# Designs tried in a protein design run: designed miniproteins, single chains, continued (5). Part 77

Each design is a single chain, and the fold is of that chain. pLDDT is the mean over its residues in the fold that is shown.

## One batch from the design tools (miniprotein)

Design m18663
Fold by ESMFold2-Fast:
Structure m18663 (fold): chain A 89 residues (1-89)
Amino acid sequence: SAVREELAAWQAKNTKILEELEEKGLFEGVEVTMELSADGKTASLKIVVKLKDGTVIEAEETVSGSAEGITERFGRVAKEVLEKAIEKA
């Protein structure tokens, strides 16, 4: 429960940042998908950013551990995808 709530809050925060960048016209589209395993011990993240020229930048990561460890790893993946997308936009 707590892990799912923390991951949901993290997803909402990062989705908002990406949506704000899309509204400013930097990207054509952005999608953030997060799944938590039934036992709550493994989480998967998929980020897809579509640039205006049709280029797609995506990353997928699966992590097991504490909510803090999962969100830290996902934060690094999200930052790397975002920096790459901005560089190419």
Scores: mean pLDDT 76

Design m18664
Fold by ESMFold2-Fast:
Structure m18664 (fold): chain A 65 residues (1-65)
Amino acid sequence: SLPKLTGYRKLPPEMAKKLAEVLRLIYEGASAEEIRRKMEELELPEEVIEEILELYELIQKLLES
């Protein structure tokens, strides 16, 4: 069972769907530039775009470790 203190955010359904699409691109190995472009096309808030790009860079470094 997952702990209740997970830190994940409760998002509107439409926003969660957009984020799932972005995560799919990350999983498929899309470049940071492609991911940023997709998030801009989906009209995600700038703060979310910056946070996801920062997380993407961290994930890339972890995968190469």
Scores: mean pLDDT 71

Design m18665
Fold by ESMFold2-Fast:
Structure m18665 (fold): chain A 89 residues (1-89)
Amino acid sequence: MSERQKVMRETIMLGAEVSLLRMRFNLLKKSGSLTPEEAQEMIKQLQEIIKKGEEIKKKYPDDELINKEIEITIEDAQQLLGELQQELE
């Protein structure tokens, strides 16, 4: 497999991780089970996803498709991070 194909898979997997965290957040809120500890754990996971996404962008700045996909993933992660931070206030 080419390095680009490996990075595309990593990019897709990061997006999937954000989607799973979004679903977890929605379920925990609806069930009344969203604790500060759960929120802090999800925040740490989202921060790690954002960091990995930024590293991919930095390594492949000229790859339009990778950059477009990872930017969407970072934006989705940042949005969910903001919502989780608001729940802790």
Scores: mean pLDDT 86

Design m18666
Fold by ESMFold2-Fast:
Formats: C-alpha cells, structure tokens, sequence
Structure m18666 (fold): chain A 116 residues (1-116)
C-alpha cells in the first residue's frame, strides 16, 4: 500500500472540496498540512497555519493561488522571486487587503517556501 500516494490523493481531495465550498483558507491549510506530513516540518507548518488563520479571507484567497503555483512549479529562487512579486502586486491592487494582511501573507509565503 503506497501510503504517500494515498496521503497525496486525500489532501488533493480535501483541497478540491474546500475550494468548491469557497473555503480558500481551508484549502491552503490542507495543503500546508500535507507538505508538513510529507517532509516532517511541523514547526514551519504551524507558523504558516497560524498566519493563515489571522489573515482576511481576501488575503487568504490571494495566498492560496500563489502557494499552489509555487508547489506545482517548485521553489527555485527565480520561481520564488517571480511568484512573490506577483503576490505583492495582487495584494497592493486588492482594496480589501489591509497592511496587516500583507505582513501575514508575506510571513506565510516565506515560511511555506521553507517547507518545499
């Protein structure tokens, strides 16, 4: 029984279900838990999860899109820099995002990169 494949499938379905329900923060939290379990980095995951819980739903939606792109493309320095720039631009353009949200998103993104 391929436990890693089953874990990946389970978390993928949890992420999909959360997105379908409009729970973008829940989708990102499920993905962070998957990465923490896969790589054994629970302390880093805790920081990311706490930041997600504190941010607005709007900030969480922007972070989930960029975090999923980072997970799919890989965390090489050029990809990280590009996605970070896109995230910063999206946060700056969004009227519902506060300065506190921007700091929480940046903290969560920087810590998420360490999980990969």
Amino acid sequence: MEKEEELRRRYREEVRSAIAAGDTKGALKAQVRYLAELYGREEIAKVVLEAIDKMSPEAGALLVGMALTLIEEGPDPETVARIRAQLDAALAAHPGVTPEDRELVRKAFDELVKLL
Scores: mean pLDDT 74

Design m18667
Fold by ESMFold2-Fast:
Structure m18667 (fold): chain A 87 residues (1-87)
Amino acid sequence: GSKVAKVNLKSFETFYENLLGTKPYESKSKKVQEEAKKFYERLIKEDPNFAEAYYNLGLVYRNLGKKEEADKWFKKAKEINPNLKKA
């Protein structure tokens, strides 16, 4: 459920923040960006209403230079949760 997805999100982001000093979706490493992309896509499959996972996937696409894809995911996140803050 959404509680499990939120715990998994926090654990994943905390792991990379401790390892790299930055969130995985902010990493300049293409390997870390691809792992973050796969992780957030899996969270979305497990909880399709998890707005934060869509938003963070958008941040990953933005960092990969894929602005159109990033905007698509940000729009989806806002449709699920209109109160979700922009980065």
Scores: mean pLDDT 76

Design m18668
Fold by ESMFold2-Fast:
Structure m18668 (fold): chain A 88 residues (1-88)
Amino acid sequence: MVEDLKKASVEELRQQLAAFREQAAAAIAALPEELRPEARALAEEALAHFEEAVRAHAAGNYEEAAEHLRRAEEAAQRLAALVAEALA
């Protein structure tokens, strides 16, 4: 049961990573050209941490995975704030 739950979580994280990549690309494309470099940098930071979280989770390093997810969420929130403010 615990092993199956952990395996399901890894698959779910991979799906969430793919969804975030697509959503970030669409959000950046909707921004004014002058803001796109900053938005890309934030998306790249979030994606890098998300990818490390998936890797750590797959390896059974759940503490490390949680730390990377936290950092990915922080970068994603900064991106979301930039998009919201720019499109207001």
Scores: mean pLDDT 79

Design m18669
Fold by ESMFold2-Fast:
Structure m18669 (fold): chain A 75 residues (1-75)
Amino acid sequence: SALEEAERLREETLERIREAAERLSSTDAVYTMFVEVSELKKRLEEILPSEEAKRLTEEAFKEGVRIVREEMAKK
């Protein structure tokens, strides 16, 4: 279903954010997070109603911010 595909895209986006946060400088990790979440929003809007796309994008953004902050604290 479209919702299952959207959840997969969200998980893949968060995995890429985590890899970037672990491997890159703090500045580059933050930049990558914004780019990845922006691309996720665009893709979700193609397959889901706007309200559902917004909700999943907001959740991914919050999780991405947590991942980057935790990795920045280790550096």
Scores: mean pLDDT 85

Design m18670
Fold by ESMFold2-Fast:
Structure m18670 (fold): chain A 85 residues (1-85)
Amino acid sequence: MEEEIKKLKEDTEKTIKTVQNAADEHRARAQELRAKADELEKQGIDSPEVKKLRREAEFHEGVAETFRLLSDYLKKETEEIIKKK
């Protein structure tokens, strides 16, 4: 039914947008943490704190990439469902 397809599209688009926004926020956080680590290294500040910031940045980059892949997957799945109906 057309109404069910419209609802699926709208719900999926909202989910995709939410996931994309989360990916963008995690990328921004990773950049902030990396910049902070770089600044501390320039000041000769303690290596363990810098390593922690870099690990946190890598974690946020990984989360952002996962959300990006999930967004791409949801788009493909929604398109395939629409094609079959």
Scores: mean pLDDT 79

Design m18671
Fold by ESMFold2-Fast:
Structure m18671 (fold): chain A 75 residues (1-75)
Amino acid sequence: SMEELEREIRKLAEELADKADAEIQAKKDALIAQGLKIYGEAQKAEIEEKAKLAAGQAVLAKERREELAKLAEAL
């Protein structure tokens, strides 16, 4: 019936809107996380001025965790 078709179209429109909103929200969350990282790294640098290598170690630790996750997926 036309009523069922209208309900399906409305449902699809709502799903598309929700998906677009989720993508916008994810982008906002990423920008907030980036801002917090910048301020957090500045705060940490004041505490750890002598250990700038720690930033490189944090990146390496993240990459190592990602490699270990891939290895675990292969097992």
Scores: mean pLDDT 65

Design m18672
Fold by ESMFold2-Fast:
Structure m18672 (fold): chain A 74 residues (1-74)
Amino acid sequence: LLEKQMELAAYAVGAAALATAARSAGDEEEAEKYRELLDILSERLAEAERLAAQGKLEEAIKVLEEGIEYYKEF
């Protein structure tokens, strides 16, 4: 669980950094793409945290795996 949370969190941080870099470069379209990616990854992290708090560890892991897969296919 924790390893996948850390991996997805790292991808979210990366997306935030890329969105900031694109915005600084004046590339609003790329900034929007990375902002949307950040939103999706952040929502999946929050859902996994909620599931883990309920003791639903297997469901939490699946949500994290889906987020990681989404990032890799992005």
Scores: mean pLDDT 81

Design m18673
Fold by ESMFold2-Fast:
Structure m18673 (fold): chain A 81 residues (1-81)
Amino acid sequence: MAEAILEALEPHLERLEELERELIERYRERLAAAPHTKENKAALLRELLEEFARGALEAGVPEEVVEAIRELFDAALEAAM
């Protein structure tokens, strides 16, 4: 349930939100700095998502939660493109 996931995330939410904002801004900045194909944009997103996942794991977020966030974030970003 979402509530149970949020309880597990609660001590890490601030850091996770910070990492998400950093990823989005970095992606936007790099796209503005150079031409990108759809394939290159996907590769860039994957690279930034891996960095986000590492940062979250370093912050102590459980691996299963990080994986769920990665899948949700990846799907949301692909839908926004």
Scores: mean pLDDT 69

Design m18674
Fold by ESMFold2-Fast:
Structure m18674 (fold): chain A 80 residues (1-80)
Amino acid sequence: LEERDLKAAREILRAALAGDAEAAAEIAGRAAREGMEAEPVPGVSAEEAAERAAALARRLAETLSPEELEEMIRKTEELL
């Protein structure tokens, strides 16, 4: 579970670093749906989780500098 989530986070951050906010959002939404299918959270739908994850990934890609994104990728890789 943690390894899967870390790998998804790394791919989201890499897409954001490449300047592709839509790819980051798509990866985040897909990962959130797959996570909800594996371990459902009471009170949260897979669609709701995917929408929130996609919105956060898009904002992250638009807000964080390339330097901040590279640091986050490095920290994520340290946990893998």
Scores: mean pLDDT 77

Design m18675
Fold by ESMFold2-Fast:
Structure m18675 (fold): chain A 76 residues (1-76)
Amino acid sequence: MDDELQEAARLLEEGRVEEAVEIMVRLLKRDPSLVPRVAGIILAVRDAEIRERAAELLLERLPPEIAKQLQAELTK
């Protein structure tokens, strides 16, 4: 699980946003308690375009309940 989140963070830093989001969506569907950790990874991305694109795709692809939790963490 931690290894999969580290891989997703690495993919985001490489600009491979869709692959990173795919990993994050699978993990969050299995364990929504990971929402704060995923939000932290997104917010740590220095490239604003990559950060915004990753957040947008996650909110689009997640179930509405999980998407609302992620949106709340991203807008603190």
Scores: mean pLDDT 83

Design m18676
Fold by ESMFold2-Fast:
Structure m18676 (fold): chain A 94 residues (1-94)
Amino acid sequence: DVEKGLELAKERLKEVLKEASKEPDFEKRAEEEAREIAKEFELDEKYIPEIAEKIKEDPDLVSLLKLILEMAKEEKKEELAERLEKALEKLEKL
């Protein structure tokens, strides 16, 4: 569920940001949150390290969702990709 995944991603990013100043726990937390995000979007476990790295380097929901969109396209999950594109369009209207 893309809407559930979006709410989860927002919640997880807020949690990761709270721990960002508490290295080394931040790296482990980012990996755990990446695993939950990958599971919610039904992405292959091979994407977890890249999602975790994105959270660590740029803990921004829009940037994270753009990465997940590319992963969905690579896996040819067209329905997920369309729903993510629509969600991103709404989030990027600044």
Scores: mean pLDDT 74

Design m18677
Fold by ESMFold2-Fast:
Structure m18677 (fold): chain A 91 residues (1-91)
Amino acid sequence: MEKEEVIREIRELGERFGLEEVAELIIEALERGEISIQQAKQLAARLVTAGAIGRAAIDIESPSEAERERALEELRRRLLEAAEERLEEIR
């Protein structure tokens, strides 16, 4: 039950911040038993915080929509890579 609730929360955070791929990566690792519920929560919180800070920086430095879209795509890629690297350290 608690695991299903955590999966739902992580998925909702991913949708809210445009980090759905990062959220699914964390959820998959949790479902495979590669990480604990607590590790999944901590990793999701850290990546969401980094994503929020990155988005704020992009909004200040790249006010044009095209520049913001490109910078957001790069941010998503970097956060996905960071999640993969962190999961590999735990495995």
Scores: mean pLDDT 77

Design m18678
Fold by ESMFold2-Fast:
Structure m18678 (fold): chain A 97 residues (1-97)
Amino acid sequence: GLELAERAKELAEEGLKEEDKVKAGRLAVEAGSLASLAAETSKDERARELAVEAGRLAIEAALKALESEDKEAINLGIAGAINAAGALFLAGDKEKV
């Protein structure tokens, strides 16, 4: 749980710093997926809080990819946002979904 949430946050932060919007989208998809898995599998409150933070950052990275005119970046941005929203929902942060 916690290790997955920590990795999700690292990937989301990398996505926010990435100038290549296709890479930002790929990082958002991976970060959102790991955050979602961490939120689902963790009974640890700290791991859930970190999964929520990672999910929020992954949504921001996904939105950055959606600003692209590249269809691959747009598709990855959509997938990343969906995965990240799943993390927020599973962690119980309904105000952020």
Scores: mean pLDDT 79

Design m18679
Fold by ESMFold2-Fast:
Structure m18679 (fold): chain A 75 residues (1-75)
Amino acid sequence: DMDKLVEELRRKLAEATPLPEAAAEILAMSTEEMLELLREAFTQALRAANPDREIKDEEVDERLKKFLERLLEEM
């Protein structure tokens, strides 16, 4: 569940002390807003890297989920 991965990322960022100034902006976003921003960024990046093929929403979600899981594992 990507919603839960984004929520866990927000929680881990909030546990950092002191919080970076940039983290305050991120924490002001809803989980849904942050997920939408990340999904949009991944869609644009994948399309830029693969201009000759269709990028499906399922591929974007799979790549984003793997990225979030790896990021959380390394935090």
Scores: mean pLDDT 72

Design m18680
Fold by ESMFold2-Fast:
Structure m18680 (fold): chain A 82 residues (1-82)
Amino acid sequence: SMADIERYLAELEERIREAEELVRAGLADEKDERVVRQAIQLAKLLVFSGLSPEEAAARALAAVPDIRARVDEIEKREQWLA
């Protein structure tokens, strides 16, 4: 029903918020805001794909070394294009 869809969307928004909070807590000492932002985006996508907030955050945090490498490569390309 439409009410079931509305409830599902509200629950999804809350799960995304929880995943973001867990990622931010795991990255409290991270100095690169781009890395923090990309890890949060990954966690949100994983929640949207059906993972729990805890599993999504754990996978996003585990991906941080790869995210950092990608952010560094993007920054190098941006500096080259500028």
Scores: mean pLDDT 85

Design m18681
Fold by ESMFold2-Fast:
Structure m18681 (fold): chain A 60 residues (1-60)
Amino acid sequence: SELDKIVREALKLLAENIKYLTPEQLKKGVELKNKIMNSKDVETAKKYFEELKKIIEEQK
């Protein structure tokens, strides 16, 4: 499903960037990942995924 795809992409993004995150950013990233996984609709999952991407992009 589209929701499963977003969950998979979020998990991959977090896993690939763990070493670049501060402990506080990692905690926020895990929290957002859990919100994505618990989302009941695609729009909510996309919202949290965009927030996760912003945290990752700030650590380029």
Scores: mean pLDDT 82

Design m18682
Fold by ESMFold2-Fast:
Structure m18682 (fold): chain A 84 residues (1-84)
Amino acid sequence: MMEKIYKEIEELIKKVEEFIEEKKPLISELDYEQLLALVYMVRGIVNIEKKNGKLNEETLEEVKKITESIKKVAEELVKEELEK
């Protein structure tokens, strides 16, 4: 179901954005801005593809992988600050 996968991706993007916002004091301003730019890019891709009727399972799977990669980068940046 496209709608279910879409909702799961929307929730994932939201959780990653919330994680970045919560961890803002633990990362540099530059890293924070770059991570937010990546989140906005991913949201933009999903919104454009949805508007154009081009949302398919392959696109949603790629967006999920990119979003998970953004989360991993954010987690590594937080870990580096905590290990100092």
Scores: mean pLDDT 80

Design m18683
Fold by ESMFold2-Fast:
Structure m18683 (fold): chain A 76 residues (1-76)
Amino acid sequence: MVTEEAIERLKEALDTLSEEEKEKLVKLMIEEFEKMGELKAKKKIEEAWKKGASPYELLELHNEMLKKLAKGEELK
């Protein structure tokens, strides 16, 4: 079961990842949106990563976009 404390520890673990591991995580998020046909969501993750977003910020963005897509909402 995931708790707030577990999420915070995950955030810290993500921030301690090597650049190679961070790139793999970002690629997994990009591939998921690409598989779904959600090119705008894919581009949002790519642009955030290029702007220096932390892995945690990318995970938040990914989660928010998934919630919007699940509701049938258009991504801004």
Scores: mean pLDDT 75

Design m18684
Fold by ESMFold2-Fast:
Structure m18684 (fold): chain A 56 residues (1-56)
Amino acid sequence: ISEEEKEKIAEAAAKGVAAVGGSEEQIRKTREDVLAAETIEEAEKAGARGVILAGD
């Protein structure tokens, strides 16, 4: 996927993590995991995983 699409998914995931009370470290790690993804599906799964873990 393109760098632009990864950044959009990373931004959405970061907002999601923050919305459920995640720490700055959890936000940064979620962005890192999304940006490490090779496909849109992997990036979306990484973002969703970050939000779920932060909300736990």
Scores: mean pLDDT 80

Design m18685
Fold by ESMFold2-Fast:
Structure m18685 (fold): chain A 73 residues (1-73)
Amino acid sequence: SEEEEKLKLRILLLEGVKGSTELVLERIRKRAEELAESDPEKAQRQRELAERNEKSIEEVEREIKELKEKLEA
């Protein structure tokens, strides 16, 4: 149905957003590790940025789950 195709497209777009955010998170985590000994304050800022990105991923994952449940109904 058209409704199922719209749900599938929305899931695809959200999976793309999740993937992009995960790549950003990996870079942030690596930067935090690189800065840990030389610049602890910058490392802390990177860890805080990582926490925000982790929460964004969790929100996207919740939306994907809800949309997948609608597809199965």
Scores: mean pLDDT 88

Design m18686
Fold by ESMFold2-Fast:
Structure m18686 (fold): chain A 76 residues (1-76)
Amino acid sequence: MKAIVTATFRASSAQDLLDALKKLSKMPGFLDVSATREGDRIVVRITFEDKKSAEEAAEYLSKVPGVLSVEVRPAP
């Protein structure tokens, strides 16, 4: 079942986020990514083919400098 990772980062950590997204885009099960800037924050939504890949990505993102929150939800 597909899953979406939603992560919020500080805008000042945009480079760390970009480096992390480049790594995640090479993961098995990566489908797409979208990013929206909301003032001093960047909200990223990443879709994965399965929940396991999404949970592994969320664990990785939770260790990236500038992370504020990470959440995994089933995709509809």
Scores: mean pLDDT 82

Design m18687
Fold by ESMFold2-Fast:
Structure m18687 (fold): chain A 73 residues (1-73)
Amino acid sequence: MEAIERAVAEVRALVAAGDYEGAREHARSQPLNAALAALTAASQELMKRKDIEAAREFFEEAVRLAQEQVKAY
């Protein structure tokens, strides 16, 4: 739980700083559950900022990671 919360906070901080590439890279370096939570949280934060295009990209990355896991089992 705390590891997921930390990953979410770190990715949100990168998004707040405008470092979208660093935010995505940091999220991808996390375990799957933390990566999905962080990418989803970043997408929600970007939606609040009305950065719809970036929010969509973060959401699509989260969906893609989830789909790869389903295919791998």
Scores: mean pLDDT 78

Design m18688
Fold by ESMFold2-Fast:
Structure m18688 (fold): chain A 63 residues (1-63)
Amino acid sequence: AKRVTVTLLPGKAAITSRCEVIPGGTTLTGLLTEEREDGWLRIRLDETGEEVLIGSSACTVTG
């Protein structure tokens, strides 16, 4: 897994493993655990330990 910082683009959203929505413009930091062929990224958040699913077209990734 790679440690990454992900910034959601304005107007886009991310979905947590608990099915909660994180609004666009949010910056998330964690470990990139999976890159799915469907274009989704799984990131385990460093602060909470929960996972989020983010569309790769809806964010920028640094790390």
Scores: mean pLDDT 75

Design m18689
Fold by ESMFold2-Fast:
Structure m18689 (fold): chain A 55 residues (1-55)
Amino acid sequence: IEEYKKRAEELAKAGADPETIVGEIARDMLAKGYSNSEVVRIAKAALEAAEKAKA
C-alpha cells in the first residue's frame, strides 16, 4: 500500500497528470486482485500524497 503512494509521488514528479497516476495505480491493483473498495481508498491516498509532494 505504501509502495503505491511512492509510485504516485514518482509519477507526479515525472510530470504525469492526476488522471494518468490514478489510472496506472488502479489498473495494477485490479490486475493483482485487490477489491474495488481497496482500489478507491488507496488510489485516493496515493493521489493526495503525490499532490503534497508537488507542493
Scores: mean pLDDT 76

Design m18690
Fold by ESMFold2-Fast:
Structure m18690 (fold): chain A 77 residues (1-77)
Amino acid sequence: MLSKEEIEEIDKRTVEDVEEVKKLIEENPEKYKPYLDELKKQIEGQLKQAEEIKAEKAVKKLKEFLEFLEELEEKLK
């Protein structure tokens, strides 16, 4: 099982990575439109892994990001 330090590192990195990707998508949503389905599947996989290791901050951030991607996909249709 992962140590608390490793879980904290995953939490921090996941939050930072999600914020960076979200900013890139917000700057050019049309460019990312064809990749939204693949990105959603990738994030769903990451969410499942975060839930299994109980990385609570990562879980919350990944859920918020999935909601953002679903709302964006609906807007771009």
Scores: mean pLDDT 82

Design m18691
Fold by ESMFold2-Fast:
Structure m18691 (fold): chain A 69 residues (1-69)
Amino acid sequence: SAQRLAQELRDQALLVLSRAGQLASYLLQQARQDPSRRQDLEQQALDVSKEAALLGKRLLDEAQAILAA
């Protein structure tokens, strides 16, 4: 059903965001422990978060489009 497909896309979006958040937190903790890599790890955490936000939005937009059709 359209509702089931939309829910699966929503669940996938939440999973992507959750996992990216955990990875970003891990990278930021590593940055605090290793000053020589701090800027690189902070940039990686930012990039992971930005990419996940864009993918999450696309999945949520697709879920809404399925329900509107």
Scores: mean pLDDT 89

Design m18692
Fold by ESMFold2-Fast:
Structure m18692 (fold): chain A 65 residues (1-65)
Amino acid sequence: MNYEEAVKKGEELARKIWEERPDLSDDAIVTAAVLAIASEHPTDGKALKGAYEGAKRAVEERKAA
């Protein structure tokens, strides 16, 4: 998975996770999104970095809104 795809996927996963589990902290949502990508791409550092950045951005934007 390329970095750009991973960023978008991280954002989507974070959104789905907080819709299903609105009680989770921002850090827990980001961790869950990264772990979901890691299960499919455990050795792809770009995918893991992208997922983290995307998920983090999504939760920070929601918090600021």
Scores: mean pLDDT 79

Design m18693
Fold by ESMFold2-Fast:
Structure m18693 (fold): chain A 113 residues (1-113)
Amino acid sequence: VEEELIAALKKMIEKLKSLIPQLDDEGRELANKAIEYLQKAIELAKKGDPEAVRLATEAAGYAILVARHTKDKELAKLTMELARSAIAFAEKYGDPEALERARTVLEGAEKLL
C-alpha cells in the first residue's frame, strides 16, 4: 500500500517534470506546485502518515488542471492511478475525510478521459 502510493507519486513527478518545458507560465506554476506537494506526500507516506493523502490529493488537483490545460490523457491516467493508491492508503490508515477527497479526485480525473 505505502510502496504503491510512493510509486504513483514518483511517476506523477516524472510526468510533470517532462511537461514543464512545453508549458506556458500558468501551466509551469501549476506543475511546480503539484511537484512540491507530491514530494512532501512521499516523505509522509514513508512514515505511514495519513496526512500524505491530503498532500497527494492537493497535488492531484493541480495535476488535473495541468492535464486539462495540456489535454494530456496520460497525465489524467496517472492522476487516476495516484487517486486509487491514495484511496487504499486512506482505507488502511483511517481518515474518512481523506478517503472522500481521494474519491473526488478519482472522479475528476476520470472526466478528463
Scores: mean pLDDT 82

Design m18694
Fold by ESMFold2-Fast:
Structure m18694 (fold): chain A 98 residues (1-98)
Amino acid sequence: VSDINNALNLIQAATRALKEDVDLGEVSADSAIRGLEGLAEKSTPEVAKLLLEAKNTLQTALDTAKKDPDKATEVADEALNTGSQLLGEAKKLVEAAL
């Protein structure tokens, strides 16, 4: 559960950075993406699927912001909302398995 909370904090930091500066956001997003991949490798298949979907959502937001910086705020907010929902579901699955 703490690992999922840490992953959520990384997504929150990455999305905030993307709104301020796309290059700074890329560094934060790369860190969050690597964290989500590492956590997925150690998770059950159902939890791993949700973590990888959150990773893909953040990657898409980063790619869009790099291509069109004017959309950075919009795609960062969408990635935070979607990623938060996916990580919330992953957290519930982990807690149910306890």
Scores: mean pLDDT 82

Design m18695
Fold by ESMFold2-Fast:
Structure m18695 (fold): chain A 65 residues (1-65)
Amino acid sequence: SKVEARVAAKIYVAELQNQGWAELEERDGRLVVTLKSPDAAEQAAAKAALEQIAEDTGDLEIRVE
């Protein structure tokens, strides 16, 4: 469900935040994830995983730095 997908996104991002690789912001009911890993392969893997979660929710924006 959309709620379950949103919770999954928050859990996944929390692990990345613990490593300093991501930031999470909530704006007007939408989750905005900024990926900050210095490793391009890690960035690509995280982006792909979050894009799969985004297919279930529609309210997830993914940004890369």
Scores: mean pLDDT 78

Design m18696
Fold by ESMFold2-Fast:
Structure m18696 (fold): chain A 57 residues (1-57)
Amino acid sequence: SARLKAYGAAVWAYEEGKTPEEARKAGIQAMLDAGATPEESQRLADEALKAIEANRA
């Protein structure tokens, strides 16, 4: 699923010690590469980032 691809890319960037913003960018790019719309990519990447930040805390 597109959501899963965005989440995976964001997690990879975050675990490499990147900032949450870099993780969000990675998620958006993965979604765009999968053919998602820019709006859908932003929404799903934001959801993935929030989940990652919640797990960080």
Scores: mean pLDDT 69

Design m18697
Fold by ESMFold2-Fast:
Structure m18697 (fold): chain A 140 residues (1-140)
Amino acid sequence: MESLPELPEIPKPTFSDPKLQAAVDAAYKEPTDIAAALTLLQSVKDLIPKEYDAFYDMAEEALKQGLPHLAGGHLAEIGELLRDKGNYELSAVLYVAAALAFKAAGDTGGVKEALRNAGKALEDLGKYEDAKKFYEAAEK
């Protein structure tokens, strides 16, 4: 019997936008990964385009119902849509929320994929040092 591999640690990203930084800071103070994901999502609600309200509502409801794997999928979908539209800062935040949700679910593959996608969004933003930390966390 091998011990289960430890779930990847989710690096804390840094943003010049004080509202995004406050959202990340609030989430990383939460005692559980599911509470962290929910706090992060709710803190950026007003920044998410209204056309994604259905994905937001599904992600928030899944987190509130203790369905973190389902929430992670919805959060990652919002992150991808935001990145496709060039909203790289908010995309990185939603992929961090997805990684937190997948970590709460014990989904190592989901955490690693979300971390890689957060890294790509940070790289698109020009935050190469933060992107490197996310890529390194995804390889463990």
Scores: mean pLDDT 85

